# Ledger of designs, part 19: designed miniproteins, single chains

Each design is a single chain, and the fold is of that chain. pLDDT is the mean over its residues in the fold that is shown.

## One batch from the design tools (miniprotein)

Design m668
Fold by ESMFold2-Fast:
Structure m668 (fold): chain A 103 residues (1-103)
Amino acid sequence: DKLKLEEQKRKEEEEKRKKELEKENEEMRKRAGEVVPQSELDRQNLTDRLMADKGVSREKAQQAVDEAIQFVEQHGTLMEDLKGNVSGARSGQVYRLALDLVK
């Protein structure tokens, strides 16, 4: 019981810290060009949309979305997205790639 209580407290502290970090990241996102990670909500929305459009499992949809996010970030499309509507243009690119990856 003591070990489970300590693990639960650690998990709760980690989740609280993660939420605080995400709030700080929102402020940093206003400084265009430095930090543009996709929010967890955007990731979930893209996953749900891909599931609806392709009829695939959540696991496959999440994998395709995650791979598409990595590809977009790794290949430097962020600068192109940052010059326009960051959330809209980026989510469109991620979704297009995820559609191809799930085929």
Scores: mean pLDDT 64

Design m669
Fold by ESMFold2-Fast:
Structure m669 (fold): chain A 111 residues (1-111)
Amino acid sequence: MAAPPVVSNVELTLAGPSTVAAGATVTATATAVVKTAAPRTVTVTLYVSQNGVLVGTASKVVDVDGEKTVTLSVSFAAPATDATVTALVLAEDADGAGSAVASASAALTVV
């Protein structure tokens, strides 16, 4: 049985200044390191939430042989109040060897 993938080193970057106007477009970019013990096809999905409410998702299928850095982005509208933006990265083996998850968060100040 192949070992499941491992996700580590999730970094979240919000495009633009640390303060944004309500309703302005914000782009959340997450970079994660995906590791596998053997060559595997992995589906990497990014879930972006504001104060616990899902605002967008993105996914990419990647071939991983040992280690691969994956970057995914989601664009969303800034809320009317300050928010915590959370990026959750899920890596799933395409052949069902298992999954791994890691997350990062950033503060968003709304003016």
Scores: mean pLDDT 79

Design m670
Fold by ESMFold2-Fast:
Structure m670 (fold): chain A 56 residues (1-56)
Amino acid sequence: SEIDELLEEALKKIEELVKKGKISEEEGRRLQAGAREAATLGEVSVRAAIHDLDKI
């Protein structure tokens, strides 16, 4: 589904931020939880989470 694809994109962006040292592993886990919660709320919420990740 569109939501599943967007969630996968968000999770990959979070992994990349952790690998690059831009955020801690703890921050990464919190952001992953937030992205999964956004996916339960709908497409608009997941897209908003992705936009927030792009600001890091």
Scores: mean pLDDT 87

Design m671
Fold by ESMFold2-Fast:
Structure m671 (fold): chain A 84 residues (1-84)
Amino acid sequence: SKATELFLKAVDLASQGKVDEAIKLVEEAFKNASTEEIQEALRVAAEHARQLGKPDAAELFEKAATFKNKDIQLKYAREALKLM
């Protein structure tokens, strides 16, 4: 989905130190995607973070994916990106 593409790009940008740019991409995904699409994007982002050697970030993305509330999901997604 478009949300998954934006999340993967955000994880890559955050891993390069471009955290503010990464957060903007994730916020774009949250505005345009359903809660279910965001949950899937968060799970894919968690897997990608683990592959990049960032297990703490991956755990926060996985935690975010357990919630159905977008505000809570976004809060944990932002914290995960800061740990990249």
Scores: mean pLDDT 88

Design m672
Fold by ESMFold2-Fast:
Structure m672 (fold): chain A 100 residues (1-100)
Amino acid sequence: SAAEKEKEQFEKNLELIKDAMYFFSKAMGSSKPEDRAKAQQFLALLDYMRPLMQKVREEKGITSEFERMALIIPQLTPEQQKLLEEFAEEGRKLREEEKG
């Protein structure tokens, strides 16, 4: 059903955010220039996302930062969504290597 698809999409978006933020935390401490450059791009994306996330908090009372990030993904440009997906893919790989 449409409601089940929306729920599944929200859960996928929430996992994307968790994986992207995980990679971001590792990239900030990386000695690799490419990782640092990606972290800088993600900081710019987070800066753009902050006002959208604050509006979700004010209007819907949602206090979870990751849930608010997941909810605003449809408001991002296709380029911003792809950047988030790329970060999530790298974070997922790191998580699989580190946690089994």
Scores: mean pLDDT 82

Design m673
Fold by ESMFold2-Fast:
Structure m673 (fold): chain A 65 residues (1-65)
Amino acid sequence: VTREVAAMIRAIGFALEEGVDVKIEYKDGTIILSGREEDREAFERMYEKAERYAKELGFELEARV
């Protein structure tokens, strides 16, 4: 739980760095990051950062645009 929360907070930080709006959800052990199709390039850069961090903490991530 605490590790999941930390991963989600870090994902929010990465979204702010890239200037992209992201919806963050937690479902069945997976952190789901949803972006807008118009922001795809910035979203993908953010997702790569979040994915690397989540893997270090042992979480699964899913992207939706």
Scores: mean pLDDT 78

Design m674
Fold by ESMFold2-Fast:
Structure m674 (fold): chain A 81 residues (1-81)
Amino acid sequence: MERAEELFREAERLVEEAKRLIDEGRLEEALRLGIEAARLAIEAARIAAEEGAISEEEAEAAIAHAERLRAALEAQLAALR
């Protein structure tokens, strides 16, 4: 559980940094951090399920949500180019 908690905390830190970059007009960098945060959240959910902290069903739902968010952010990043 501690490892999954560390990954969730890092994902939260990246989200806060991304918000700061948006305020600075650095949208591309903000999107890249958002994508990384989504990847960490996916990894954290998998570990939490493996450790029995959440159900496999809860992990699948969380992972699917994070993957949809990651895909949307990746599409926005691609549209900037």
Scores: mean pLDDT 81

Design m675
Fold by ESMFold2-Fast:
Structure m675 (fold): chain A 107 residues (1-107)
Amino acid sequence: MLPIEKAMELVNEADRALLAGDYDTAIEKVKEILDLGFYPVAAELAEEILKRHPDNVDALVILGEAYLKLGEYEKAISYFEKALQLDPTNERAKKLLEEAKKKIEES
């Protein structure tokens, strides 16, 4: 359903942004990849951002959401908890953490 060509374009744009040290642009492109449903690719790029900038809250939330969509609930919880340690006011991380915990209870 989702266009692979568009995802590849976004990956190339994210890679260029990372090489330039433009983490805001890289995060935006990874968010678009996640929204298109390419969860493994979004996770890989978010991990690359975190290797360069470990305290990037947006990258932690994206990585957590990608793992949540992949059914890796315990990994998702760990990333959302890390995001909330850095930014306790992050409403997206709070909501996604609650969702991940509910998924574990349903399993």
Scores: mean pLDDT 86

Design m676
Fold by ESMFold2-Fast:
Structure m676 (fold): chain A 61 residues (1-61)
Amino acid sequence: ANAAAFAAAVTNTAQALSASAATTAAALALAASITFNASLSDATIASNATTLVELLLLQAA
């Protein structure tokens, strides 16, 4: 019945909005964990970036 399909669509929309808020909270918690792991590689990335800039400056000279 059309009424049942409409009620299901409204319920699914409400659940999707609630799930979106929960997903955002979970993503923030995951991002904090990833940031901790990334902090170990950021030192390596910064070192490599410095070497790359020095090499590019040597090529330009």
Scores: mean pLDDT 67

Design m677
Fold by ESMFold2-Fast:
Structure m677 (fold): chain A 86 residues (1-86)
Amino acid sequence: DPAVEAAFERLVRAASEAAEAHASEEDLAVKQAAMAEAAAAVLATVKDPAVRRAAMERFLALLRRTVPEAEPLLARLRAVVAELEA
């Protein structure tokens, strides 16, 4: 689904921007909020809970591999996933 792929591309961009803000000490809270909103948009687009979980696990694994020092961003993203699953 092109819409799901577009939403994932937005999430990847938001995560990269948040990682850069974390490294440079720009407005980290704003960038983390943007990443959380992008994650929420991705999860809202994917209606099947199993597909949603698999997609998010794949994204978290990719993020950890590309930006291993982004543990605060990973924790924030996991919190957003937990809220959307509740």
Scores: mean pLDDT 64

Design m678
Fold by ESMFold2-Fast:
Structure m678 (fold): chain A 61 residues (1-61)
Amino acid sequence: SAAELRAEALRLEREGVRLLAQGRPDEASKKLREAGRLYERAGDLESARRAFRGADVVATL
């Protein structure tokens, strides 16, 4: 369901934030991209766009 996809995307976003706090930006970027894809599948295009932008920024650190 869309709700389950959004919940999984949120878990991946939280994991990405934890990885970034640990100094692991490449892994954090990967988790944020995974979250973005799940938000797209859920039809949450605003959250998907935010997650993908976050992944791009983190990947440049």
Scores: mean pLDDT 88

Design m679
Fold by ESMFold2-Fast:
Structure m679 (fold): chain A 81 residues (1-81)
Amino acid sequence: SMEEAKKKLDEKMEEMQKKAAEYVKKGELDKADIVILETVLEMLNDPETSKVITEELVSSSGLKAEDLEAALKEQIETLKE
C-alpha cells in the first residue's frame, strides 16, 4: 500500500541521514554525499518506494524517473573521482 511504501521511504531516509552524519563527523563530505545519492537511487529501484518518489520527488524536481536515475549515477561517479 502507499502508506506502507511511505513508511519504508521514511525509514530509509532516516538511516541515510544517520550514515551521512557519521561521514560528516569524520570530515568525509564526499562519502556523505555518495551515501545520500546512492540511497535515493536505491529507493528509485525499489518497486515499493519508487511509487512515492515518482509522485513526491521526481514530479517536484521536473525530472522523469529515468532522467533522475541517470543524473544520480553520473553525480555519484563524479564524487568518486
Scores: mean pLDDT 77

Design m680
Fold by ESMFold2-Fast:
Structure m680 (fold): chain A 88 residues (1-88)
Amino acid sequence: SELDEIFEKLKSLLPELINEALESGKEYLTAEDVKEFAKKYLGVELSDEEALEWLLELQRLLGLEENGKISRKELEEFRELFLKSRLK
């Protein structure tokens, strides 16, 4: 479905999403952050429910608590992993 394609594109842009969240000084990445990011980078307006669904699926895939937010410490850990795998 179109939503599944959007979810895959968002996962491919996860390093950029993490960088945006960390630069904003936020303690958590939330569904609202996912909505803003999708609009900015994909030109797509996700509903609050769709953004939350994506975030919960991501948390499940990463073995995190499915509470709808990813902490700054978890974001920093993922950023380090992505920076080591993706050279500028």
Scores: mean pLDDT 78

Design m681
Fold by ESMFold2-Fast:
Structure m681 (fold): chain A 91 residues (1-91)
Amino acid sequence: SKLYEEAKELVKKAKEAIEEGKGKEALELLKEALELARELKKRGDLESAKEILEEVIEAAKLLMEKAPELVLEAIGLILRAIGELEDIELG
């Protein structure tokens, strides 16, 4: 879906921003990708939503390593994404 493609591009841009030292920009991109994953979930596209949520968690872990000043915000993002994944798995 177009929404899935948009979310995947946001995660890609976030990872690029992390590698460029643009941690705050990466955080905003990952927050946007998380919101698109929530919309995918609401539309019943659970497989795409799960994939994006897992990619957000991995990118947020990278952000914690590269931008220690954002570690608390990155942890918050990981916890939100895990909550969304648990909701998908429990039905």
Scores: mean pLDDT 88

Design m682
Fold by ESMFold2-Fast:
Order: structure tokens, then sequence, then C-alpha cells
Structure m682 (fold): chain A 72 residues (1-72)
């Protein structure tokens, strides 16, 4: 069910925010990536187009890369 996937995405997004607030940007990047995976799967189940899903994946990848750059 897409709603359960969104719930998991929110849980991981909260963990990413907590890690970032603590300065643990590498951990924040990993949690943000997991949140993105669950959100993208939820969107797919709700009928998002392939174009929308690819755009969402690209957005998540850029955000994760930005967090990893802060960790370096």
Amino acid sequence: MAEELYKKAEEYLAKAGEAAAAGDYAEAAEYYAKAGEYAIEAARLEGASEEELEAARAYVERAVAAYREKAA
C-alpha cells in the first residue's frame, strides 16, 4: 500500500534530518536515500509516469550527493 511506503519515507526523512542536525552528513545522506526510495515506490504505485519517476530519482540523487559533499 502506497500509504505505508509514504510512512516509511517520512520515518527515514526524519532520521536524515536528525543526523544532519547532529552534523552526521554521511548518515543523513544514507537515510535520505532510503526515504527517497520509499517515496518513489509509493508514487509509482499511485500511477506516477516514468518521466515523473526518473525526475524524482534524479532529484534524490542530487540531494544525496550534496549531503555526501558536506560529509567530505
Scores: mean pLDDT 82

Design m683
Fold by ESMFold2-Fast:
Structure m683 (fold): chain A 73 residues (1-73)
Amino acid sequence: MAAARELLAERAPEGAALLAEFEADPDDAAIQRRLFDFVVEMARRVLELTGASEEERKRFEEEIAKAEEELAK
């Protein structure tokens, strides 16, 4: 868990800035996309650092692919 906590702490200011941009204009598709991409990147890294199984990571990637399709519609 230490490596995951360090990653979250290091990138917390970046995440907070993206969230603030989203809160200022929730309907901005570009900001929504940037926030989504950031959350997905962080989730993938946390799963890797916390020792998630290959099967758990595969299921997560399948859910992300579905979310990507919905976001693009």
Scores: mean pLDDT 76

Design m684
Fold by ESMFold2-Fast:
Structure m684 (fold): chain A 58 residues (1-58)
Amino acid sequence: SDAVIEAAAEAAVAAYEAGKSVMECLRAAEAVAREAGCSEEEIRLARDAAVKALLKAR
């Protein structure tokens, strides 16, 4: 769902603000999607949203 993708992007930005690496930020986004029961395709969409959010946070 869109709400899960948004939550995943927020988790990535929060990890970035906490000083985590880009890879750890992306893992945080994927973890949110996995816990929500998302498919592999939805996990990829969550990761893409996290990348876009991190680029805007720079």
Scores: mean pLDDT 81

Design m685
Fold by ESMFold2-Fast:
Structure m685 (fold): chain A 57 residues (1-57)
Amino acid sequence: AVAYANRGTVLFRLGRYEEAIEAYNRAIELKPNYAEAYTNRANALDALGRDDEALAD
């Protein structure tokens, strides 16, 4: 979980938002109560212009 969340953060910093979302999705799959991963996924979704999905996080 933590490793995938860290991977997502690195990908987000590189502007690789779709790959960051995939990494955060994997972190959430392994740890469903990982609030930080939901927040970071919402930020990545917002960066891609997918605001309706970001609102769910």
Scores: mean pLDDT 75

Design m686
Fold by ESMFold2-Fast:
Structure m686 (fold): chain A 55 residues (1-55)
Amino acid sequence: SAEQAALAARAEELGTRIAALALEMQTASPAERAALEREIARLAAELNALAAELA
């Protein structure tokens, strides 16, 4: 459905953002890594919620 397609596209967008932040972590300071890790966890929680909606 169009709704499921939109949710799938949003999940793909979140996955891309998580991947970009993970790359940034490789060059970040320890303090910056901690902040990036928290942001990744937040985005991962959103992705998990979308996965539940798609089920």
Scores: mean pLDDT 85

Design m687
Fold by ESMFold2-Fast:
Structure m687 (fold): chain A 56 residues (1-56)
Amino acid sequence: SKSEKEIKELEKKIKELEEEIERLREEGAPKSEILELEIELGIERIKVGVLKSLPE
């Protein structure tokens, strides 16, 4: 279904964002840059939650 495809794509993006945030923290990147990615990660997680709450 379309929703399953969207969830899969969002979960992939979430994983990539989590990995990038961890990498930036290890590299000592600016807190502002890390915060921007954490906000984006939060938004993507909310989207997945909403999509999972809807029937197909």
Scores: mean pLDDT 83

Design m688
Fold by ESMFold2-Fast:
Structure m688 (fold): chain A 88 residues (1-88)
Amino acid sequence: DDIEQGVVDIVVAVANLLIERGHPEEAAKLLEKYVEKYPDNADLWLTLGRAYYALGEYEKAIEWYQKALEIDPSNEEAKRLLEEAQRK
């Protein structure tokens, strides 16, 4: 679905920008809405994990990274971020 992928790409980009600018709570709220709508999209779960990691909620970040890997087991970024969160 071209529209779905376009929406996801924009949401992920906005959420990553919010995390980088020190607004991870706002990123998490945005992403929680879209993982409910597109639950099989690994990029949304991965970015939600990044938001929770930035909040210091490492156990939730681990859970969301694992969810992303269940959807896309070959995602090297998700594997790397999972390892980083597990070291906390």
Scores: mean pLDDT 87

Design m689
Fold by ESMFold2-Fast:
Structure m689 (fold): chain A 83 residues (1-83)
Amino acid sequence: AEEAAERAGREAREEAREAAEAAAATPGGVGHAGGSVAAVGGATEAALRAGREGGEEAYERAMEEAGEAAREGGRRAKEAADA
């Protein structure tokens, strides 16, 4: 159960990271919104899968990791805007 949650969280984080990197590589706005939405969507789907496989604990773990990835993505976007 925990192993499934860790895997789902890891996949959600990786997908969020890739989306954030793609958004950061796109100068001028449209990519930023799309990247954020894609990252949230991927993380949510991974968390739902984890919940089905490992129950409430797996879902909570995956959501926590997804939240961390989203915060990091937001911080990176701010740094890019401030540059």
Scores: mean pLDDT 61

Design m690
Fold by ESMFold2-Fast:
Structure m690 (fold): chain A 88 residues (1-88)
Amino acid sequence: MDLEREILEAMGLIEKSIGDKLMEKGDYEGAVEMYERAIRLFEEADPASPHLAEALRNLARAYRKLGDLEKAEEYEARAREAAARGAA
C-alpha cells in the first residue's frame, strides 16, 4: 500500500470535514477554500476516488450558496465525471 496516497487521502478528508463545518456555519467562502484543498489532495491520491466526487458536489453547493451558479454547474459536472470513473 502506498503510504503517500493514504496520507493525501486522509488530509483531504480532514479538509473536507472542515469545509462541511464551515457550510453549517454559513461561511461559504471559507468552505470553498477548504473543499478546493480537499479536491487537490484527492486528485493527487486517486482521481477515481468517491471522496473526490463528494468534495466536488460540496464545492458546487458552496458556490450555489455564494450565488455563483456558473461555477456551481461546472463543479456539479466535474462531480458526475468523477463519480462515473469511481463506478467503472
Scores: mean pLDDT 84

Design m691
Fold by ESMFold2-Fast:
Formats: sequence, C-alpha cells, structure tokens
Structure m691 (fold): chain A 64 residues (1-64)
Amino acid sequence: DKKKYRKLINELIALKLQKIGLEIDLEKAKSNGDTEKAQKLEKEIKELEKQIKKIEKEIEKMEK
C-alpha cells in the first residue's frame, strides 16, 4: 500500500524533526545546569526514539 507507506515516511520525518528540537533544548538545559529539565528532556527523547523505531520497522516490512 503506497499511500500507507508515504504516510509512515511523513510521520517518521515529523518525529525526527521533533527529536532534533528536544535535543537542542537538552543541550541548553545542560549548559544552564538545569538537571531536572535535562532529565525530563532525556526521557522525552527516549520516548520519541521508541516511536521512531516502531515506524522504521513498519516501513522495512513494506519495502519487501
């Protein structure tokens, strides 16, 4: 299903862009010594990484 594939690719791109934003915020939090904010952002980044991996696996199955 080509339409489903395209939707997954677009979702993957959106999640990767969101992750980049959080990584920038994490760098700022670490630079400011805000340990609590840094820990929260690290957890959010890990959550996004899990979502990205799930979508990547689904895309891989469709590329057969």
Scores: mean pLDDT 84

Design m692
Fold by ESMFold2-Fast:
Structure m692 (fold): chain A 56 residues (1-56)
Amino acid sequence: GESARKRLLEAIGRILRAIGDIFDAELRGDREAIERAQRELEEARREMREAEEALR
């Protein structure tokens, strides 16, 4: 449904932001920020898969 599509778009946006956060943290050499951003990316990827399954 429509709510599943919105959730998918939100998850994609979160993935893109997490990727940007990883690059930013790597440029700063902030290991803790890198680990945090990587965990957020993993969480967003899981949400995206769940939203994709809900669209089928």
Scores: mean pLDDT 83

Design m693
Fold by ESMFold2-Fast:
Structure m693 (fold): chain A 85 residues (1-85)
Amino acid sequence: MLSEEERERLRAVIREYDTDGDGRLDLEEFRRMLREVLGLNPSEEELRALFAEADRDGDGRLDEDEALALLVREQERHEKELAEL
């Protein structure tokens, strides 16, 4: 599991990918972050499902907390797959 320090680091990265400066990420910004920062390429259906689950406001965007939760989930899922081997 990610520590609080790792979560804060990810929040800083999320802000870097927030090109609009509105404090939120759209689907494309989040997709680029997964690829460039974590090296992950989830399928389009997986990404959309995760995005829909995290979008509590229903506004089609993720705030920093929602984006962080998805990044943590994807990183943990990848590590669990390696641990099962």
Scores: mean pLDDT 70

Design m694
Fold by ESMFold2-Fast:
Structure m694 (fold): chain A 79 residues (1-79)
Amino acid sequence: TEELLARAESLEKEGEEYEKKAEEAEKKGDLEKAAELYELAAKNYESAARLYEEAGLLEKAKEARERAEELRKKAEELK
């Protein structure tokens, strides 16, 4: 549905914003803050993936899940 797609896209955009903030925190040496922001980004991508899956957009759902997993691993590496 159009609503599911719009919500998924909004969550991806929010995830991208958290990811950029995490990268900035990492560059400044604030590893704890960077880890928190990467975890928030991952959560947004996971939520987007569920909505894409419900909308039948399986490839987009897979991409979002893979991105979420990468970001969670990155967050763990910074702890």
Scores: mean pLDDT 86

Design m695
Fold by ESMFold2-Fast:
Structure m695 (fold): chain A 61 residues (1-61)
Amino acid sequence: TVGELRKRGYSGKEVAKLVEEATGYKLSVTPKSISEAVKIIQEELGLSGKEILELIKLKEL
């Protein structure tokens, strides 16, 4: 998932912003990397790496 998000050109901040926009949930901290963003989203929202990628793909449309 981290490798796929990096290949798509996203930063950790962009991943966080897209998930926040998709879910309406504001993350407690601003991530500094894609790995940190994925970890925080998994911990706070219970989303898997696959679900995070699917939400971001939806926002690309």
Scores: mean pLDDT 80

Design m696
Fold by ESMFold2-Fast:
Structure m696 (fold): chain A 108 residues (1-108)
Amino acid sequence: PLTPEQIEALKRDLRAILRELGIEVPEDASFVELVQLAIDAFDRLSPEELKRFARRLAETARKHGLDEVAELFQKAVDLLDAGEPIEKARQYLYEALTLLTRAAVEGE
């Protein structure tokens, strides 16, 4: 369960990352909507863009004490750095975002 402060911080960082990747983000998008925008974009992102996304969210998750989620994002980074198929990295990203969404919904 995420606190309101953690949810707001994650929304700010996710919004910033999506915008940095050139993804259009609605001004009033909910956390769930931001996650869906990220997932919808994953098939269009290059390995380098996906690695940047994963690394940034791993740092944000660690900063807020979300160690399990941070480890999943870091696993995606490690796989991309190792030259593994992008589909493997995407699976870890989907899992991490699913856990974040569940924790955000259960927190409210």
Scores: mean pLDDT 81

Design m697
Fold by ESMFold2-Fast:
Structure m697 (fold): chain A 87 residues (1-87)
Amino acid sequence: MEEEERRKREEEIKKAREEGEEMLKKLEEKAKEALESENGKVLLREAREEAMEKAGEIEAIDKEVGLETAKEADKILEKAVKELEEK
């Protein structure tokens, strides 16, 4: 039973990592879109809220993966905000 539970947990964590990577990829695309928009600040705020919500869902599965995903999302958003401010 514990071995089966361990396998299930490992699969859940692997899936969480994959979902995190997909979210970060989509976030980079949204950030690029925001830089081309006059409403870029609003779009980046919305993207941040969506990213943090997804990171929270991942953290509910695995705390370390969720926190790593949140940190990477923050980096993407911070870079986009700086580029938008320099525009």
Scores: mean pLDDT 81

Design m698
Fold by ESMFold2-Fast:
Structure m698 (fold): chain A 81 residues (1-81)
Amino acid sequence: HLEKGKEALEEGKYEEAIEHFKKALEEEGEDNAEALTNLGIAYFELKKYEEAIKYLEKALALDPNNKEAEGNLKVAKEELK
């Protein structure tokens, strides 16, 4: 599901990407930083900033050096101001 989620994300199929990344978390564990980061990005692209923040903060808690999650989290928080 992680690879299918990435494929859907690259194709701009954000709702489909979210479904696959959620399944990846179910099958590979809730602490999958890559799945959490990509899930946050998919929500961000859909302008669902509250959901994006939730998943990106979880990703950063697992990997504090994740610059992609850090950058998207900063922008998502600014969009809610």
Scores: mean pLDDT 81

Design m699
Fold by ESMFold2-Fast:
Order: structure tokens, then sequence, then C-alpha cells
Structure m699 (fold): chain A 68 residues (1-68)
């Protein structure tokens, strides 16, 4: 991956962590969390991130939410 792609990936993973933390705290609903996660994946695709990298973010999100 390029350094720019790695930075986008790390930023996306941090945003996933924030969404998971807010869901755990009861600040947002499961529906809102899913909507925000889909928004992140859509933004990454629009910014030209590769499909394997987008799939990595999606897999990370599933793991984080499964721990709830």
Amino acid sequence: MSPEEQALLEEALARVDEIAARLRAGEISEDEAEKQLLGILSELAARGLSQPAIDEVAAYARERLAEL
C-alpha cells in the first residue's frame, strides 16, 4: 500500500473505534452505528482506496462490533 492509502486505512480504523465506543456507551443506536460505518466505507471508495483495503476496514468493524 502507498503511505497515503495506509494513512486513510488507519484513520478509518480509528473512526470505527469511535463508533464502537459510542455504541457501547449507548450514545448511538445500532442502526446509527451501521449507517456511520457504511458512510466510512463509501467515503473510502470515493477517495480511491483499493477494494482489499476497504474489505479490511469492513472486517475490522465486524470484529469490533462482535465484541459488544
Scores: mean pLDDT 79

Design m700
Fold by ESMFold2-Fast:
Structure m700 (fold): chain A 65 residues (1-65)
Amino acid sequence: MSAEENLKNAEKYVEELIKKGKPEEAVFAARAGLDSARLSGDEETAKKLEEILKKAEEELEKFKA
């Protein structure tokens, strides 16, 4: 699959997990995607996944509060 297709799928999956009340799983999924992008050397996709991860971590903090 293309890196753009993987990014789109990862973003949708993270959003679905947050909507289902599973922000911890959302953070895990975002981290896995980021690690994959870094290993492939796709800096642009990695930066986008870093933003997705940050949002997932913010939702996790709100869930714990």
Scores: mean pLDDT 77

Design m701
Fold by ESMFold2-Fast:
Structure m701 (fold): chain A 68 residues (1-68)
Amino acid sequence: SAEEVMAELERLKEEALASTDVAEVERILAEMQALASRHASEFSEEQERRVLGLLVEVGDHLAALKAA
């Protein structure tokens, strides 16, 4: 279900934000993008906005790690 996918995306976000390993964060972000894309048709507009927010948070963390 979309709710189960959202829960998994939130779990992956937490895992990514806890990591300082660029390669690990890149892998998790790719997994999140693949999961979100696979289930895109199942999301409401509100859920789509939340998914984008999660991806942005992880992307920003990855950018910060690469800049350090």
Scores: mean pLDDT 88

Design m702
Fold by ESMFold2-Fast:
Structure m702 (fold): chain A 81 residues (1-81)
Amino acid sequence: LEEEAKKLEEEAEKYRKAAETFEAMAQDTGSPVLAEIARLLREAAELLEKAAEALKQGDYETAKKYIEKAREVERRIAELW
């Protein structure tokens, strides 16, 4: 479970870095779509961080709900790109 939580934290870190990149591009271009993608990437990262914390506390049901929410946010990102 430590390994599973770590994987979620690593995935969240990747999304946070992606969000920073899209935020910079949105500022440079003025694109509302890029700004929305950045916002959703940050939301996905936050949800995965909450899922990892729930796993560390042994709350599998809460972790599953946060993971499901993160995957829904990822689907919305895919629809915009």
Scores: mean pLDDT 85

Design m703
Fold by ESMFold2-Fast:
Structure m703 (fold): chain A 83 residues (1-83)
Amino acid sequence: SESLREKARRAIERAREVAKAGGADTSLVDRFGDAVLSGSASLEEVRKLAQEVLDHLASVVSPAQFGEISRAIGEALEAYEKL
C-alpha cells in the first residue's frame, strides 16, 4: 500500500507538473511541498501555504489546470492531516 507520505509526494509532483505546464512559477508549490514533506510545519501553516498556491495559480493557469492543481493540493493536505 502507498504510504500517506508517498501519496502526498505524488500529489505535490502532479501539482508542480500541471503548474509548470500552465506557465506558472513553481516556487509556491515547492514551498508548500517542502512544508508537507518535512513534517515540521504546523497544520495551520501548511493550510495557509496551500491557499497561497491556489490564490496565485487561479489567475495564471487555465480553469482545467486549476481544477487538477486544486485536487492535487487537497490530496496532499488530506495526507498531511493524517500523518
Scores: mean pLDDT 85

Design m704
Fold by ESMFold2-Fast:
Formats: sequence, C-alpha cells, structure tokens
Structure m704 (fold): chain A 70 residues (1-70)
Amino acid sequence: MSAEEARRRAREMAEGAARFAREHPELARAARELLRAEGDLVSAEAVEALLAGRVEEAKRLVEEAALAAL
C-alpha cells in the first residue's frame, strides 16, 4: 500500500466513522473505551475527536495511524 492510498483509505474510514458517531454516539463512546483498554490511544483519541465534532482532527489522527502502520 502506498502512502497516498493509505491516506485516502484513512480519510474514507474517518468520514464513515464520523457518520457512525453522529448517528450512534453511545456505541462510539463504547468503542473509545474499548480502544483505550486495548492500548490503541491514537484511535481512541480519533473517536473522542469525532464525538466532539472535530472531524478534521479525527481524519488527521486516522491518517497518522494508517501511515505509522505501513
């Protein structure tokens, strides 16, 4: 996977997650706590940003995590 492909996929995932968090905030909060318990602090912070309505920050965090996983 190229860095450009990883960024594109990360943005698509963040946009989908933003819709999910808006429609199901209780499940998004549960996912955030699960991610924290598993030690995935970057993804947990991204979910927190989505819950706070900071979609662009969440996209950046997801992109950063995707690039780090390459």
Scores: mean pLDDT 76

